# Designed miniproteins, single chains, continued (5), part 88

Each design is a single chain, and the fold is of that chain. pLDDT is the mean over its residues in the fold that is shown.

## One batch from the design tools (miniprotein)

Design m19049
Fold by ESMFold2-Fast:
Structure m19049 (fold): chain A 64 residues (1-64)
Amino acid sequence: MKYYEAELDKPVEKPIYIRRPGLSLLIDGNKVLIAAPEIDRDAVEEALAKYGLSLKSDPKEVEL
């Protein structure tokens, strides 16, 4: 499993957790933490779009 962080175009009022096969997103404020075995940016943006959100920055791999 790999982890990535990115900024969102706007903040959320409450933390959002999205879980899909091969993809988990934790959204808090204007940040998203992405957990995936390999990042698929299109899948991330599709998941965010259902909440009216988009990526402001490219996802950056992080160690937890």
Scores: mean pLDDT 82

Design m19050
Fold by ESMFold2-Fast:
Structure m19050 (fold): chain A 100 residues (1-100)
Amino acid sequence: SDEEKKLVKELTEKLLELARHVLRGDLEGARRALEELKKVAEKLLSITDDPKVKALVKELVELAEELLAGVEAGTLSTEQTIGLILRMIGLALEIELLLK
């Protein structure tokens, strides 16, 4: 639906905002972006009936939470951080393709 497509676009925008803050070392900005991403994800989950979309959105949120937790704990290398970001971008693209 058009509302689902709009929410996926917003989800991708919040994901890129989270990635930008993480790569800049702005943990306050990253926390705000994660909270906004989770709100958009929750709204998308509430309106979609597609179980594949639901699974991908849940995985995206889990990876975003893992990214922030790992960066805050100092347990992620730069390569691991970039890898998680790229995986999340891939999931967002898969969600977009399922809703086309």
Scores: mean pLDDT 89

Design m19051
Fold by ESMFold2-Fast:
Parts: structure tokens; C-alpha cells; sequence
Structure m19051 (fold): chain A 55 residues (1-55)
């Protein structure tokens, strides 16, 4: 999945799931761990990580 596709998936996810995944990714969890902890998909967690990496 491209970075652009990951960002699009995160933006379409329910705001709570995207925000929770972003917090867990920021804490140093992998996208898979963040997805499991936030109760969302790995795609949403990957999108959250990509958004955090934006300048």
C-alpha cells in the first residue's frame, strides 16, 4: 500500500480510531500493535503513522 493510500484510509476512518492509532504510533508502537490497541485496522494505523511523518 502506498503512503497516499494509507493516508486516505486513515482520513476515512472514524476519528476516534484514527486518533487512538496515532497516539499509539507516537508512543513507539508498530502499526500492527497500534491497530490492535486502538481496535482498528493495520491500514488505519499505517495511515496515522504516515500523517505523523508529514512535515
Amino acid sequence: MSREEAIAVARKAPARQGAAAAVYVAEGHSPREAADLAGTSVEVARGARALLEQN
Scores: mean pLDDT 72

Design m19052
Fold by ESMFold2-Fast:
Structure m19052 (fold): chain A 92 residues (1-92)
Amino acid sequence: ELIPLLDDPDPEVRAEAALKLGEIAVEKGEEVLDEVLPALEKALTDKDKVVVDAAKIALLRIAEESKDERVRKRAREILENKGEEVQKAAEE
Protein backbone atom coordinates (compact mmCIF):
# COMPACT_ATOMS: atom_id res chain seq x y z
CA GLU A 1 0.00 0.00 0.00
CA LEU A 2 2.86 2.45 0.80
CA ILE A 3 5.31 1.25 -1.90
CA PRO A 4 3.40 3.02 -4.76
CA LEU A 5 3.74 6.28 -2.78
CA LEU A 6 7.53 6.04 -3.25
CA ASP A 7 6.82 6.94 -6.92
CA ASP A 8 4.70 10.00 -6.02
CA PRO A 9 5.62 13.26 -7.82
CA ASP A 10 5.87 15.09 -4.45
CA PRO A 11 9.21 14.38 -2.70
CA GLU A 12 7.63 15.03 0.72
CA VAL A 13 5.06 12.28 0.04
CA ARG A 14 7.85 9.90 -1.05
CA ALA A 15 9.85 10.71 2.10
CA GLU A 16 6.85 10.11 4.40
CA ALA A 17 6.12 6.82 2.62
CA ALA A 18 9.73 5.68 3.17
CA LEU A 19 9.54 6.48 6.90
CA LYS A 20 6.21 4.68 7.30
CA LEU A 21 7.54 1.63 5.42
CA GLY A 22 10.42 1.45 7.91
CA GLU A 23 7.98 1.59 10.84
CA ILE A 24 5.75 -1.18 9.44
CA ALA A 25 8.66 -3.33 8.21
CA VAL A 26 10.14 -3.85 11.72
CA GLU A 27 7.03 -5.93 12.52
CA LYS A 28 7.22 -8.09 9.37
CA GLY A 29 9.55 -10.88 8.27
CA GLU A 30 10.40 -12.32 4.84
CA GLU A 31 8.09 -10.00 2.85
CA VAL A 32 10.41 -7.14 3.91
CA LEU A 33 13.34 -8.81 2.11
CA ASP A 34 11.47 -9.17 -1.19
CA GLU A 35 9.40 -5.96 -1.32
CA VAL A 36 10.27 -3.29 1.26
CA LEU A 37 14.08 -3.42 1.26
CA PRO A 38 14.39 -3.20 -2.58
CA ALA A 39 11.92 -0.27 -2.57
CA LEU A 40 13.91 1.58 0.11
CA GLU A 41 17.19 0.83 -1.72
CA LYS A 42 15.71 2.51 -4.81
CA ALA A 43 14.65 5.49 -2.64
CA LEU A 44 18.33 5.93 -1.62
CA THR A 45 19.02 6.90 -5.27
CA ASP A 46 16.22 9.51 -5.35
CA LYS A 47 17.09 12.96 -6.74
CA ASP A 48 15.77 14.73 -3.62
CA LYS A 49 17.87 14.65 -0.43
CA VAL A 50 14.76 14.60 1.79
CA VAL A 51 13.72 11.24 0.26
CA VAL A 52 17.27 9.83 0.52
CA ASP A 53 17.48 10.90 4.19
CA ALA A 54 14.06 9.33 4.92
CA ALA A 55 15.12 6.05 3.26
CA LYS A 56 18.32 6.01 5.34
CA ILE A 57 16.31 6.55 8.55
CA ALA A 58 13.88 3.77 7.57
CA LEU A 59 16.71 1.34 6.76
CA LEU A 60 18.52 2.18 10.03
CA ARG A 61 15.31 1.50 11.96
CA ILE A 62 14.85 -1.84 10.18
CA ALA A 63 18.52 -2.75 10.78
CA GLU A 64 18.23 -2.04 14.53
CA GLU A 65 14.64 -3.08 15.36
CA SER A 66 13.59 -5.87 12.96
CA LYS A 67 12.94 -9.21 14.66
CA ASP A 68 14.42 -11.08 11.67
CA GLU A 69 18.24 -11.28 11.61
CA ARG A 70 18.33 -11.71 7.81
CA VAL A 71 16.28 -8.52 7.37
CA ARG A 72 18.57 -6.59 9.76
CA LYS A 73 21.70 -7.84 7.95
CA ARG A 74 20.34 -6.93 4.50
CA ALA A 75 19.30 -3.44 5.64
CA ARG A 76 22.83 -2.82 7.00
CA GLU A 77 24.40 -4.03 3.74
CA ILE A 78 22.22 -1.65 1.71
CA LEU A 79 23.13 1.28 3.98
CA GLU A 80 26.87 0.51 3.78
CA ASN A 81 26.93 0.12 -0.01
CA LYS A 82 24.57 2.95 -1.00
CA GLY A 83 25.55 5.32 1.84
CA GLU A 84 29.15 5.47 0.62
CA GLU A 85 28.06 5.94 -3.02
CA VAL A 86 25.71 8.82 -2.20
CA GLN A 87 28.27 10.53 0.06
CA LYS A 88 30.97 10.39 -2.64
CA ALA A 89 28.57 11.87 -5.23
CA ALA A 90 27.61 14.70 -2.85
CA GLU A 91 31.26 15.56 -2.10
CA GLU A 92 32.15 15.92 -5.80
Scores: mean pLDDT 75

Design m19053
Fold by ESMFold2-Fast:
Structure m19053 (fold): chain A 70 residues (1-70)
Amino acid sequence: MDLSELEDIINVIIDNIAELAGKDKEEILKKFKSVKSGEELKKLLEEIFNEPIELGDNTLNYLKLRLEAE
């Protein structure tokens, strides 16, 4: 999976979460950046989508690092 494809998926997820939660995109990003591990990120995503997320720990940790890397 290309890095640009992962970033596109992240942006779609954040936009959909903001719409579903009726919250500002910045507030959602703050929540993602506040999680401390890939497991916490997985739980946050599972709660938002109301379905199990079948991403490996390495992928979740990578996504977490990308969200913190600004």
Scores: mean pLDDT 63

Design m19054
Fold by ESMFold2-Fast:
Structure m19054 (fold): chain A 66 residues (1-66)
Amino acid sequence: MEKEIAEEVARLLREATGVDTPVEQLYEAIKQAGPVEFLRTLSRAAEARGHPELARKLREIAEKVQ
């Protein structure tokens, strides 16, 4: 589950920002913070950086992992 979330987040980040984020780095962050808290934090950062669609998709993933 956590690795699937990391892979999906990496793809969304690439599509929204054009930057490839290492899946392993995202996976470690998810394991440390928990998937819901990680996704909430990343969603807030995405909104702050002008990516509201990305933020919305991240919130949807957070809802599904509960």
Scores: mean pLDDT 82

Design m19055
Fold by ESMFold2-Fast:
Structure m19055 (fold): chain A 86 residues (1-86)
Amino acid sequence: KEEELKKLEEEGKKFEEALELVEKSTLEEVEKFDEVALAILYLEAKVENKKLELNEESKEKLEEELKKLKEILEWQHKEFQEVLAE
C-alpha cells in the first residue's frame, strides 16, 4: 500500500494546490484554468452565492465534470481513510 499512499498524497497535494489557486484567482483568470479548476470555481461560486458568468455549453459541461469530481473526491477520501487505518 505504500505506492497507493504516495499516489493519494500526490493527488491530495495537487488538489490542495488547485483549491488554493482557485481561492486566490480572480474571475478574470477563469479561462486560464483547466476544466477541473473551472468546475471547482463554479461549485464555490454557487455555494457562496457568488456571481460567475458562463455560457450554456460550459455550464452543462461543468455540471458533468462536477459530478465526476464529486465521485473522485468521495473515492479519494474513502481510499485515504482505508490507507490511514492501516
Scores: mean pLDDT 53

Design m19056
Fold by ESMFold2-Fast:
Structure m19056 (fold): chain A 58 residues (1-58)
Amino acid sequence: VEEEAADAVIKNLESAKKISKEAYDRYLQLARDFAAGLEAAGHTELAKRVREKIEEIE
């Protein structure tokens, strides 16, 4: 479930960037909060994956 959620967050972030800056900024914050939550829950590798994808998208 956590892996599927991480994949969905990444795909939605990529899509948001193509739609508008406002949508991207909003979803970027949600993605960062999600990654922090994953790390706090012990899903460190999934959190790292989400953060790396955020950096790639910029």
Scores: mean pLDDT 76

Design m19057
Fold by ESMFold2-Fast:
Structure m19057 (fold): chain A 90 residues (1-90)
Amino acid sequence: KSELDRMWELAREKAPEIRELAERAKQAVKDGNYDEALKLLDEAATLMGEAGVIGPVVELTMAKNEPKEKQKESLLYAADLAIRTAEELA
């Protein structure tokens, strides 16, 4: 199999865990627990990076550097993007 096929297989294997982490992170943001949301999104980003998916990882990095007022919106966007990405990979 090609390297792309291998990456796609890894992405499919990790998709359910990425989705669960991202959904939990989204709930943490809604609850105002940004530290927990960042931790969960970091775990999801690690799995996405292993699968070769970079987009949501970039959005998470940007969210970490946002001002407090924009951080909620950026974290929600990063979580939603990770959830959608996991759905596409599954």
Scores: mean pLDDT 74

Design m19058
Fold by ESMFold2-Fast:
Structure m19058 (fold): chain A 100 residues (1-100)
Amino acid sequence: ASEERLYAAIGLQELADLVREFEEKQNIESELPEELRRLQREVLASTDPAEVLRLLERGLALFEEWYAENKEKMSEEEAEQAERALRSLRELVERMRARL
């Protein structure tokens, strides 16, 4: 649905922004923010709910891997923000799966 596609795009943008902001503070750089933004663009270009779900799941998996690697370097606030974003997007994934 168009609404679910919008939520998926917003979620991927939030993940990209979280990675970029954290990496700027740590003086590190990765391809992940750009990859998440690419997935967001593909979500916005898609009319297939199953494709939107696959793109969202890919973005979520990439962020989860990045979070696991960087969590120990995060402040409590940064970790809580990342965990809230993960929870919100996991809930969206489950809702989308239930509707397919």
Scores: mean pLDDT 86

Design m19059
Fold by ESMFold2-Fast:
Structure m19059 (fold): chain A 98 residues (1-98)
Amino acid sequence: DEEARKEFENLSLEERFYGLAQAYVAEVIRNEDYEALRKFLREVAEFPEEEVEEVLELAKKAQTEQEARQKLSELVKKWAKEHATEERVKKLEEILKK
């Protein structure tokens, strides 16, 4: 909603990036859009191919397994805090708006 959007715009770069990354991963799991996740991991997150496969398997398991969901959440949190840049925030916003 409008109020939530204004609150989001007032967050720090790291907080905005974490929120966007978490929202994106949640949408991928809900929609089972693992092809989009693979492309994101390769082109935006710049993960090595081996790590891309590991994250994809974790995301698939996160749909039914609480342990996998927790591991995925921690991975997203660490990645977003360590790799928060204006360029990556812009790329993630672009993906989520389309």
Scores: mean pLDDT 73

Design m19060
Fold by ESMFold2-Fast:
Parts: sequence; structure tokens; C-alpha cells
Structure m19060 (fold): chain A 74 residues (1-74)
Amino acid sequence: SSLLEKLREYREKVLAAKTVEEIEKVAEELMKILDEEDRKILQNLMDTLRKNKASAEEMKTYVSIFIDEIIKRL
């Protein structure tokens, strides 16, 4: 499948996640398919969300926005 299809699948997985732990697993999988620059941005985003004790809902919002921004560039 194309990178665009994979990004859409990961976006759906993020939105379907019920817990912070599930979102963390999806983000880890997503990092494996991203280039170095986008992987670093996602790592920094996840570190910031963890440090601030973000809720699952907050994490979904920020991670889905991150995915949407990558899709816009494809």
C-alpha cells in the first residue's frame, strides 16, 4: 500500500484508540514508516504530551493533526 493509505489507516487507529497506552503503540508503529524528520517531530510531540500528562482525547487530537499535516504534503 502507498504511504498515503498507511497514514490514513494510522489516523483511524489513533481515533479508535481508547487509552493513552493504545495511542502510544499506534505512534510507535507510525514512527517506523516515517522519514527521519517526521519521526523526530512525532517523537518530540509524544515526549511533550507525556510530560504534560495529556489525556487520551488530547493525544488523539495532536497526533491526528500531525498525520493530517503529513498527508497534506503528499
Scores: mean pLDDT 88

Design m19061
Fold by ESMFold2-Fast:
Structure m19061 (fold): chain A 88 residues (1-88)
Amino acid sequence: TSESLRLVDQAIDYLNSALSSTDDSVAQQYATQAGDLLFQAAQLSPEVSDLLRQAGGSAYAASTSPKYRKENLKIALELANQARDKLS
């Protein structure tokens, strides 16, 4: 398994944890961690870097906007899963 795929899988886990969290601070922390991993994966995989950068941007948007967090987390998950499928 590539390092990029491992990072994307970990980011997807964090995005799901953020979605299931009832604590805004915890959800923000998971969304930030997911964003960091997605941007790191983008640097390692030029082939899917656009998808991973968009996913990371949505994850960071989720970390900074409580009102639109769930929407941004879902967008990040969709894009991250698309990148994961291309890396698998």
Scores: mean pLDDT 88

Design m19062
Fold by ESMFold2-Fast:
Structure m19062 (fold): chain A 80 residues (1-80)
Amino acid sequence: ALEAEADRHVARGRELYEQAIEAAKNGDVETAKKLAEEADRHFGEAVRLYLEAGDTARAQQVVDEARELHKKVEEEIKKA
């Protein structure tokens, strides 16, 4: 149950980061930042839920993925 809830948060976080990267590429820096912040909230909840479930490996994977996606948004913003 906790892992299934965490999986939903990961899916939503990924969707929001894809939207943030798209917004950044289009020069919409404000929207990109807001979407990345919302994505980070979802990834943060996923990490918390995986840790609660005892899945430390999956929690670490989510942290690493979030950092990579956040960096991609920042790099696209710098190009605008």
Scores: mean pLDDT 88

Design m19063
Fold by ESMFold2-Fast:
Structure m19063 (fold): chain A 68 residues (1-68)
Amino acid sequence: SSMEEEIEQLEREMVGAYLRGQATGDVAAARAAIRRAADEMVELLERGGRHEEAQRLRKNVEALLAAL
């Protein structure tokens, strides 16, 4: 579905931002990019009624940010 494709793309953007942050040392830019993509994914999931997935995503994002 369109929503699935958007979610998968935003997930790739978050992972890409994390890897770029590690490579460049620009943790602030990586954190900002991850937060933006995560917020958009959470909004999509919440609007779709996928609340458990939105909650899981929030936990996964906090773990990813802690690993920066």
Scores: mean pLDDT 86

Design m19064
Fold by ESMFold2-Fast:
Structure m19064 (fold): chain A 70 residues (1-70)
Amino acid sequence: AAEVRARAEEIAKRADELAKKSTDPEIKEKAETIARQARNVARASDAGANPELLAELVRALEKELEEVEK
């Protein structure tokens, strides 16, 4: 539970930083979308959503962020 929230917040922070540093509008838009989705996962975790499903979403978002960072 707490680990999922912390990981989601870290993904949001990484995505925000990528969006801030990127000069490519497509990468910037994708990073902003990932940051928003990660913040939603963090909120859902605080609201008591299923931690197993949230962990899967966090993994998917982290992989998507890594692909965009390429």
Scores: mean pLDDT 80

Design m19065
Fold by ESMFold2-Fast:
Structure m19065 (fold): chain A 88 residues (1-88)
Amino acid sequence: SMNDEIIELVKQLTNNLIETIRTGDVSKEDQARQIFGQLPPEVQELFEEEFTRELNRVAEEGGGVVSKELLIQAVKNAEKRVIEKLRS
């Protein structure tokens, strides 16, 4: 279904974002940007909303400092929340 295809794109987006955070690999950053642009606008907004929420949560946990590990956690949590909403 189109929804399953969108979920796969979200997973590919988050994998490329995580690799970019870990390695600084420009090719992974470019892939993430391209995949994000392929998402429907409402899914782009949903991802941004959930990522902002998760980023704020991990920043609070880290005393206002967001390490690479906490940033990766925020990306993974945003992925989970977006997929959950797309499946509902």
Scores: mean pLDDT 88

Design m19066
Fold by ESMFold2-Fast:
Structure m19066 (fold): chain A 88 residues (1-88)
Amino acid sequence: ELVNTVQKAVEAAKEGNGEEAKDLLESSKTGVQTILAKHPHPDLEKALESLDKALKALDEGNYEEATQYAEKALEYTKRGLDDLGLPP
């Protein structure tokens, strides 16, 4: 489930688990990209942008910023999927 994967990425970033956070953010990015390829949606585009910013912050060692962007990605992902009638 995409929403569950993004939620786990938020939790890993909050815990300072960089390796797990990176893997979960990358998986989340792939999931959002897969849906966007079939179902363009502005909230999913914003989710993708937020995931990219979270990954960049993580690479810079900024777990606080990574967590904030991951949380934004979670909100946008939920909103986009709900609007499209797709499962979380």
Scores: mean pLDDT 87

Design m19067
Fold by ESMFold2-Fast:
Structure m19067 (fold): chain A 86 residues (1-86)
Amino acid sequence: SEKEELLKKLPELVKKLKSKDPKVRKEAIDELLELGDKGLIEPILPALVKLLKSKDEEVKEAAKRILEEIKSDENQELIDELLKKL
């Protein structure tokens, strides 16, 4: 299942977003945007929204950019509910 493989990769993607190496962060951003284009991002939305509370400003900006690029009428309600729970 693509959803199961995605959930398995989620901890690695979050770790890459927190990397001090800009190249590693860019790779994670590109992977997350590709998942958004394929409609596979929904399972990781809760983790992405939580990254908006990161003390690392670069991680916050990356999460904000990803959420803005993947935002659609289908996932907007879920994103709003997750933001309300922050």
Scores: mean pLDDT 73

Design m19068
Fold by ESMFold2-Fast:
Structure m19068 (fold): chain A 75 residues (1-75)
Amino acid sequence: MSTEEAKKEGEEKLKEAEEKKEEPDGVQFMRELAEEFRRKAAELARAGGSAGAVVVYHETARRLEELAKEKEEEL
C-alpha cells in the first residue's frame, strides 16, 4: 500500500466519523476505527510496508481518538 492510498483512506474514514458523530454510537464507531487503523499500521510495519503509510495510519488513529474524546466530553 502506498502513502497516497493510506492518506485517501484516512481522509475518507475521518469524514465518515465526522458525519456519524451525532449518532448514538458515534463515539464507539470512532474508537473502533482508531483501533482498526492502529492495527493496520502495526500489520503494515510488520510486513515491511511503506513507512509513510504506517505514519499516516497512526495519524488517522490519533485524529479519530481526538474526535471521540471531544464528543465524549460533550456527553
Scores: mean pLDDT 78

Design m19069
Fold by ESMFold2-Fast:
Structure m19069 (fold): chain A 74 residues (1-74)
Amino acid sequence: SEAEKERIKKKIVEDVKNMTLEELLQRMNKGKSKTDVIDGKELKENDIALTFEYDGKEYTVSLESLKKLIEEEE
C-alpha cells in the first residue's frame, strides 16, 4: 500500500542519516533487474542501488531516488 511505502521511505531516511559514509558505500550494489521501492521503476543493470531489509522483506532503492528522498525529507 502507499502507507506502507511511506513508512519504508521514512525508515530508509532514518537509517541513512545514522550510517557512516563507509557503511553507505558498502551497501551500494548494481540494481540488476530490481524494482526501486521509492520510484517503482525497474533498475537497469548498471544503476547503482542500495538494499535495506525491514521485517524480513528486502527493499531496493536507486542512489538517484535516495538522494531525492533525502532532499524532500530535509
Scores: mean pLDDT 73

Design m19070
Fold by ESMFold2-Fast:
Structure m19070 (fold): chain A 95 residues (1-95)
Amino acid sequence: MLKKYSELTEENLLEHIEELRKITDDEFLLEILDLVETLEEEKVMEAMLKLQERAGVVPSDEQIDFMKKNLNPIQLGSIVLVNIDSRLENLRRQV
C-alpha cells in the first residue's frame, strides 16, 4: 500500500509498520521496521541508509545533511515505508 510521505502522521506510520510486519518474514525488512518504529532521527536515518545500500544506492553527505535538516523522523520514516512497499510489490509482481 503506497502512501505519500506527507500524508503519514505518527499514528498512521505506526499502523503501517504493524501491517508490514504481518505480510513479511524478511529479517532485513523487519530490522528496518524496528529502526523506523523508534521514531528517533538517528535510528530512522540508519534504516534509510541500510535500505538504500541494499538497493545499491549510496547517498552523498550533502543529501544526508539535507534530509536531517528538512525532514522530521515521521517524514523520513514514511519515505522508508514507501520504499519497503515498492520492494514488496515488485516481489509479488515478478511471481
Scores: mean pLDDT 73

Design m19071
Fold by ESMFold2-Fast:
Order: sequence, then C-alpha cells, then structure tokens
Structure m19071 (fold): chain A 100 residues (1-100)
Amino acid sequence: MSKEEKIKFFEDYVNKLLEELEKVRETNPEQALEAVRDFLEYIKKLIEELKNDPSFSKEDIEKFYNRVIEALKKFAEHLSPEQRALVEKTIEEIKKIVEK
C-alpha cells in the first residue's frame, strides 16, 4: 500500500467512525460521551502509529492531523459542552504528539 493510500484509508475510516458516533448520539445519547472518548483515544493511537512509521515525514503527519482536526471540529458543533471540551482537550494532546 502506498503512503497516500494508507493516509486515505485512515481518513475514510475516521469519517466512518464519526458517522457511527452521530448515530449513537441520536439513538443512545447517554452512551455518546463514552463513544466519543473511545473514538478520541483511537485517533491519538493512529497519530502515534503514523509518527513511529519512518516512511511518513513530519509534513505527511501534519497534513493527516489537520484533516482529522477539521473533521473533529465539524463533529463537535453538534455535541454538548462537556463533549466539546473533551474534543478540544484531545486536539491539544494530539498537537503535542505531532510537535514532538
């Protein structure tokens, strides 16, 4: 798999997870907070895995990171204040991982 294909695969997967989270928010709002936490932890793990892959440059990781952050910000517009705070905290944690 090419580097570009791998990045696109992860972007597509992130978008599918966001669609599933929106469905959980609509059908089981009490479970939405836990689902958001699990999703954000998965994103952090993905960023760390990409950073540990020597085939990915810092610029490649930053491009992927920026696309994920844009998707998360759009998703956060539909969330409760508590869930939005969790998203913002995770964005800051991911930024620190990328900047290391």
Scores: mean pLDDT 74

Design m19072
Fold by ESMFold2-Fast:
Structure m19072 (fold): chain A 59 residues (1-59)
Amino acid sequence: MSLEEVEAFLRGYVALAEGAPVDREALLATARSMLPSASEELIERAIERLVADGALRLA
């Protein structure tokens, strides 16, 4: 699974939260459950990119 695929999933998930801050641990657990082939490192990189891009707020 690519970094771009993980980012696309997380962007979709965050859109459902309608701009509310998301707990990092809950987001990691959800991503791990929904994307079992993605490594934790890959998911963390995607989260960092989305935070840097302003697309994601962490609680």
Scores: mean pLDDT 77

Design m19073
Fold by ESMFold2-Fast:
Structure m19073 (fold): chain A 69 residues (1-69)
Amino acid sequence: MIEEAKKRAEEIVKKEGINDPRKKTVILLYELAKLGALSREQIDELVKKLGLSDEEKERIYKALEESLK
């Protein structure tokens, strides 16, 4: 699961030409949340540590909700 999330994140980063390491981390967290690899508590902790925007945070939580179906 973690390796699948990394592969998806790397493909998005390359396709979109993302150079910002913070944005790369956000994409990786989104893919990990989408696969159910992160709990809500882990996401909350990482959001605080990385200083994510409300928009970035909402996208990650939405992916987490989808994984909980």
Scores: mean pLDDT 76

Design m19074
Fold by ESMFold2-Fast:
Order: structure tokens, then sequence, then C-alpha cells
Structure m19074 (fold): chain A 76 residues (1-76)
């Protein structure tokens, strides 16, 4: 597994943990870090979808996209 793949898994997992604890500031920070990590791995469209969901405060979509990102990083 590459460092970039591990970063997406780690940041995405931390984002979801923060969301489940109601820490939305930590959630959005790690969600953005996950999006940047995805872009560096070439997943530009998924990265943009996560950023758009954060900017629109669509937390449900953000969590679903983060779960997708973690699964992709684990499968690569």
Amino acid sequence: MSTGQQNVIDFGSQAITAYNSGDYQTFTNYARSTAYGLRRLGYTDLSQQIMDAINSQDWGSTVSLLQQAIQIARSS
C-alpha cells in the first residue's frame, strides 16, 4: 500500500469518527485532507464531489463519499 493510499484511509476514517462524535470541525478538516489525498492519487472527480458536499454542508453525502474513498484506497 502506498503512503497516499494509507493517508486517504487514515484521514477518511478519522473524519467519520469525528462525525459520529459530533465534532464537525474535526470532521470537515479530515474530510478536506481526504479529498486532497484522493486528488494526489488521481481521483479528481471524487475529490471534487467531497469538496462540493463540504461547501454545501451536505454531511450525509460527505460521509458516503468518504466511505467510498476509503474502500477505493483499500482496493487499490
Scores: mean pLDDT 87

Design m19075
Fold by ESMFold2-Fast:
Structure m19075 (fold): chain A 99 residues (1-99)
Amino acid sequence: MTPEELIEKGIEKLREAAELLASTGDFDHEVAAALVLIQIGIAKIDLRKGNYEAAAESLRIGADFLERYAPTLPADVAARVRELAGEIRKLADEVYKKL
């Protein structure tokens, strides 16, 4: 996979996680979803500019937010959010290997 394809997959996984957070109806989880959406926006801007390293860093920051809020989620949602965070980190690491 190219750095662009890896970042696009990471953005897709961040979006899935943000939707899961927002689906709980809890205000703090809606705030967490908004923080993840901000990282998606930053990653898209950097991807458009060809700044793959900065886009990968936004994916890592997004994954950090997911891991921070996961303990407050229902167990099944928390498990999926943690899985997504791990996958996002792996995608970001693969971007750095393609430099």
Scores: mean pLDDT 87

Design m19076
Fold by ESMFold2-Fast:
Structure m19076 (fold): chain A 68 residues (1-68)
Amino acid sequence: SKIQELLDKFKQRVTDIVNDTSLTRDQKVQKIVQLREEAVKELEKLGASPEEITEFLTEFHAFVQELL
């Protein structure tokens, strides 16, 4: 699905941020917060339901917590 493709894309972007050795922890957190906001906007453009947005954000947050 397009939502799954979007999730995979954002997971890759999180991985790139976490692995960026030039960034401090605080800078990584700030960039990940910005990615979360971008993801919500992209999901809204796709016509995702509130339930689909919640599921996406739950998986996104779990992935972020595992990497940080």
Scores: mean pLDDT 87

Design m19077
Fold by ESMFold2-Fast:
Structure m19077 (fold): chain A 98 residues (1-98)
Amino acid sequence: TEEEIRRLEAALEGLERAIENIKNNKLMSVEESRARYAAVVDAANAGDPEALREAVEAIAQGQAVLLMKEKKVSKEEIIKELEKQKKEVEERLEELKK
């Protein structure tokens, strides 16, 4: 649907920004991630695509920091997983546009 397409496009952009920030070592702390998510969650739930993009970006970066610090997961493994998720969103988006 049109709404599903817009949500997936926002999520895709959020994942792309998170991947780019991780590659460039521009990571926010877990606390910053939570604060940014809290600031946009109401607007994201109301259907604002910019807020949804920011929420996805914040969550992805916060999870990346947790995995690197607590589980000692490599930056490469995190990027690979996020790129896989991005590909799944892109494939779903292509299906809905046809």
Scores: mean pLDDT 81

Design m19078
Fold by ESMFold2-Fast:
Structure m19078 (fold): chain A 67 residues (1-67)
Amino acid sequence: MEDELIERYAKLGREKGKENAELFAKEQGITDPEEREKLIKDFAEKGEKVGRNAAETVLEHRRAAAA
């Protein structure tokens, strides 16, 4: 269950990161494919990290609520 939660949040974070990178590139007028690819990678990695941290926070709150 814990591993499933972390994996799920990490995946969602990564996917959201990619979406945000594409939106950012559009808003900034970034049309260079290499620059867009770098942004997508950076945002995806950060999104995945945020997702993992969110999952850990959820697990901590679940432990607290079990009292």
Scores: mean pLDDT 81

Design m19079
Fold by ESMFold2-Fast:
Formats: sequence, structure tokens, C-alpha cells
Structure m19079 (fold): chain A 65 residues (1-65)
Amino acid sequence: MQQDLDQARSLLPQQPQFQQQIEQLEDQSSARFQAAKNDAERQQVIDETSQQLGQLSKELIKQHQ
């Protein structure tokens, strides 16, 4: 997953719509992470964000290929 995410980020200058989606997701995840009351909630935010970023990364890679 992390490798796919890093590859997708390297493609962002060629896919501005995906860049906006990733930035929006990161902003929302950051806000949820800061609002989390305990480590379990923070871990859930991380897991959900990683899953969503993974989906975006796969779509970006497919569109570029």
C-alpha cells in the first residue's frame, strides 16, 4: 500500500483532480485524528484513511497506465 501511495503522489502533477481528492482526504483525516479521544479512535482514522488513499492510488495508477 505505501509503495502504491508514493507512486500515486509522484503522478499527482499530471492528475490535478486526484491531487485535490487526496488533499481533501488528508484534511478530513487530520481533523478526525485531532478530534479522536483515544489511541483506538486514532488508529481507526489511520486505517480508514489508508484504505481510502489506497483506492485513490490504484485508480490514479490505472488512469496513468
Scores: mean pLDDT 72

Design m19080
Fold by ESMFold2-Fast:
Structure m19080 (fold): chain A 91 residues (1-91)
Amino acid sequence: MEEEARRLLEELLKKQKELNGRLPSLEQLLVNNEITKKLLEALKEWYKYEIENPLPFVKPKFIEELKKELPEIEEQIELLEVQIKLLEEEL
């Protein structure tokens, strides 16, 4: 993941230079990634709450789907943390 994130950032920097600023600024990408991370963190906390405190009459299948999706959300948060760090280092 970290090595892939670095390669994507290097490719993005190269493309920004080639396109004379037609892509979003690095500062805008940093802000967008920070917002996305906060939204995913809120979603993760909501999933954890629902799994631990299911509403009356919630079917077990719904809880199992949340449990299945939770690790994917955690992986996306970790990837965003690496991307944010790399963008901050470049700025």
Scores: mean pLDDT 76

Design m19081
Fold by ESMFold2-Fast:
Structure m19081 (fold): chain A 75 residues (1-75)
Amino acid sequence: GRAMLRKRLEELIKRSMELLRKSEDPKEINEAIALILRAIGLQFDLDMGADLEMIEKEVKKLEKELKELEEKLKK
């Protein structure tokens, strides 16, 4: 439902912000910023009544990209 997608987007933004805080590499910073902006855009789309199935697919894609970036930054 909408509430679950909103929570997933909030968590995605929070995790991306944490990566941004920890990263010193310009490329990794830019990738984290791009994820944050895309997640904010999806929050806007969700609030404007966009198709939930489409938003869920995009959220899942962003969650995968975030996981890959987190693994790349793993220490």
Scores: mean pLDDT 82

Design m19082
Fold by ESMFold2-Fast:
Structure m19082 (fold): chain A 84 residues (1-84)
Amino acid sequence: MEASEEEIELAKEALKRAGLELPEGKKYEDLAVSLKSLIEVKESGDDELFEIALGMEAKYFELSVEDLEKVIREYEELKKEKGL
């Protein structure tokens, strides 16, 4: 899975709106890919897979699960605002 430049900018703004920063050495491109993947799993209705994926991605970005859920909400709102 790959992220477009537009998706990377959305991920960066979502993280900023959540009041969070990426840890040193992590990329906004990786965050964009993760957010896109997590939203696809969430939309699939597989709650068990979503919980597992959410936990793994939160650990990778050194965020709490609650913080990553906030980033996902901000990202979904940004997509809605831009008609994506």
Scores: mean pLDDT 83

Design m19083
Fold by ESMFold2-Fast:
Structure m19083 (fold): chain A 100 residues (1-100)
Amino acid sequence: TTATNTNERLAKAGEKVRLSSGVTVTVQGPATVTATNKAEAISLKDGKKVEKTNQSAPVTITSSGPTTVTQVADVEIDVEKEHKDDVLIKSTGTATATPL
């Protein structure tokens, strides 16, 4: 089972934006759960990616029974004043449960 949650926010040049994304997965038996958070900043003028400020490393949890896994990541991006075009900030959380 895979759960995905995506949050998006528009930012203007020179803005500081904080965006939180969380994913929760509940398993009823033995399973391995891998959770990841990915942050992207995309210029809306040309669709080119702006450099990421923060990205969470994958977290893997192995459970021997029923459990709930929640991964939350905060992303903070400062949009440079040189980027006079609007920037789309996208934070995506994904959690995948594999039965054992």
Scores: mean pLDDT 67

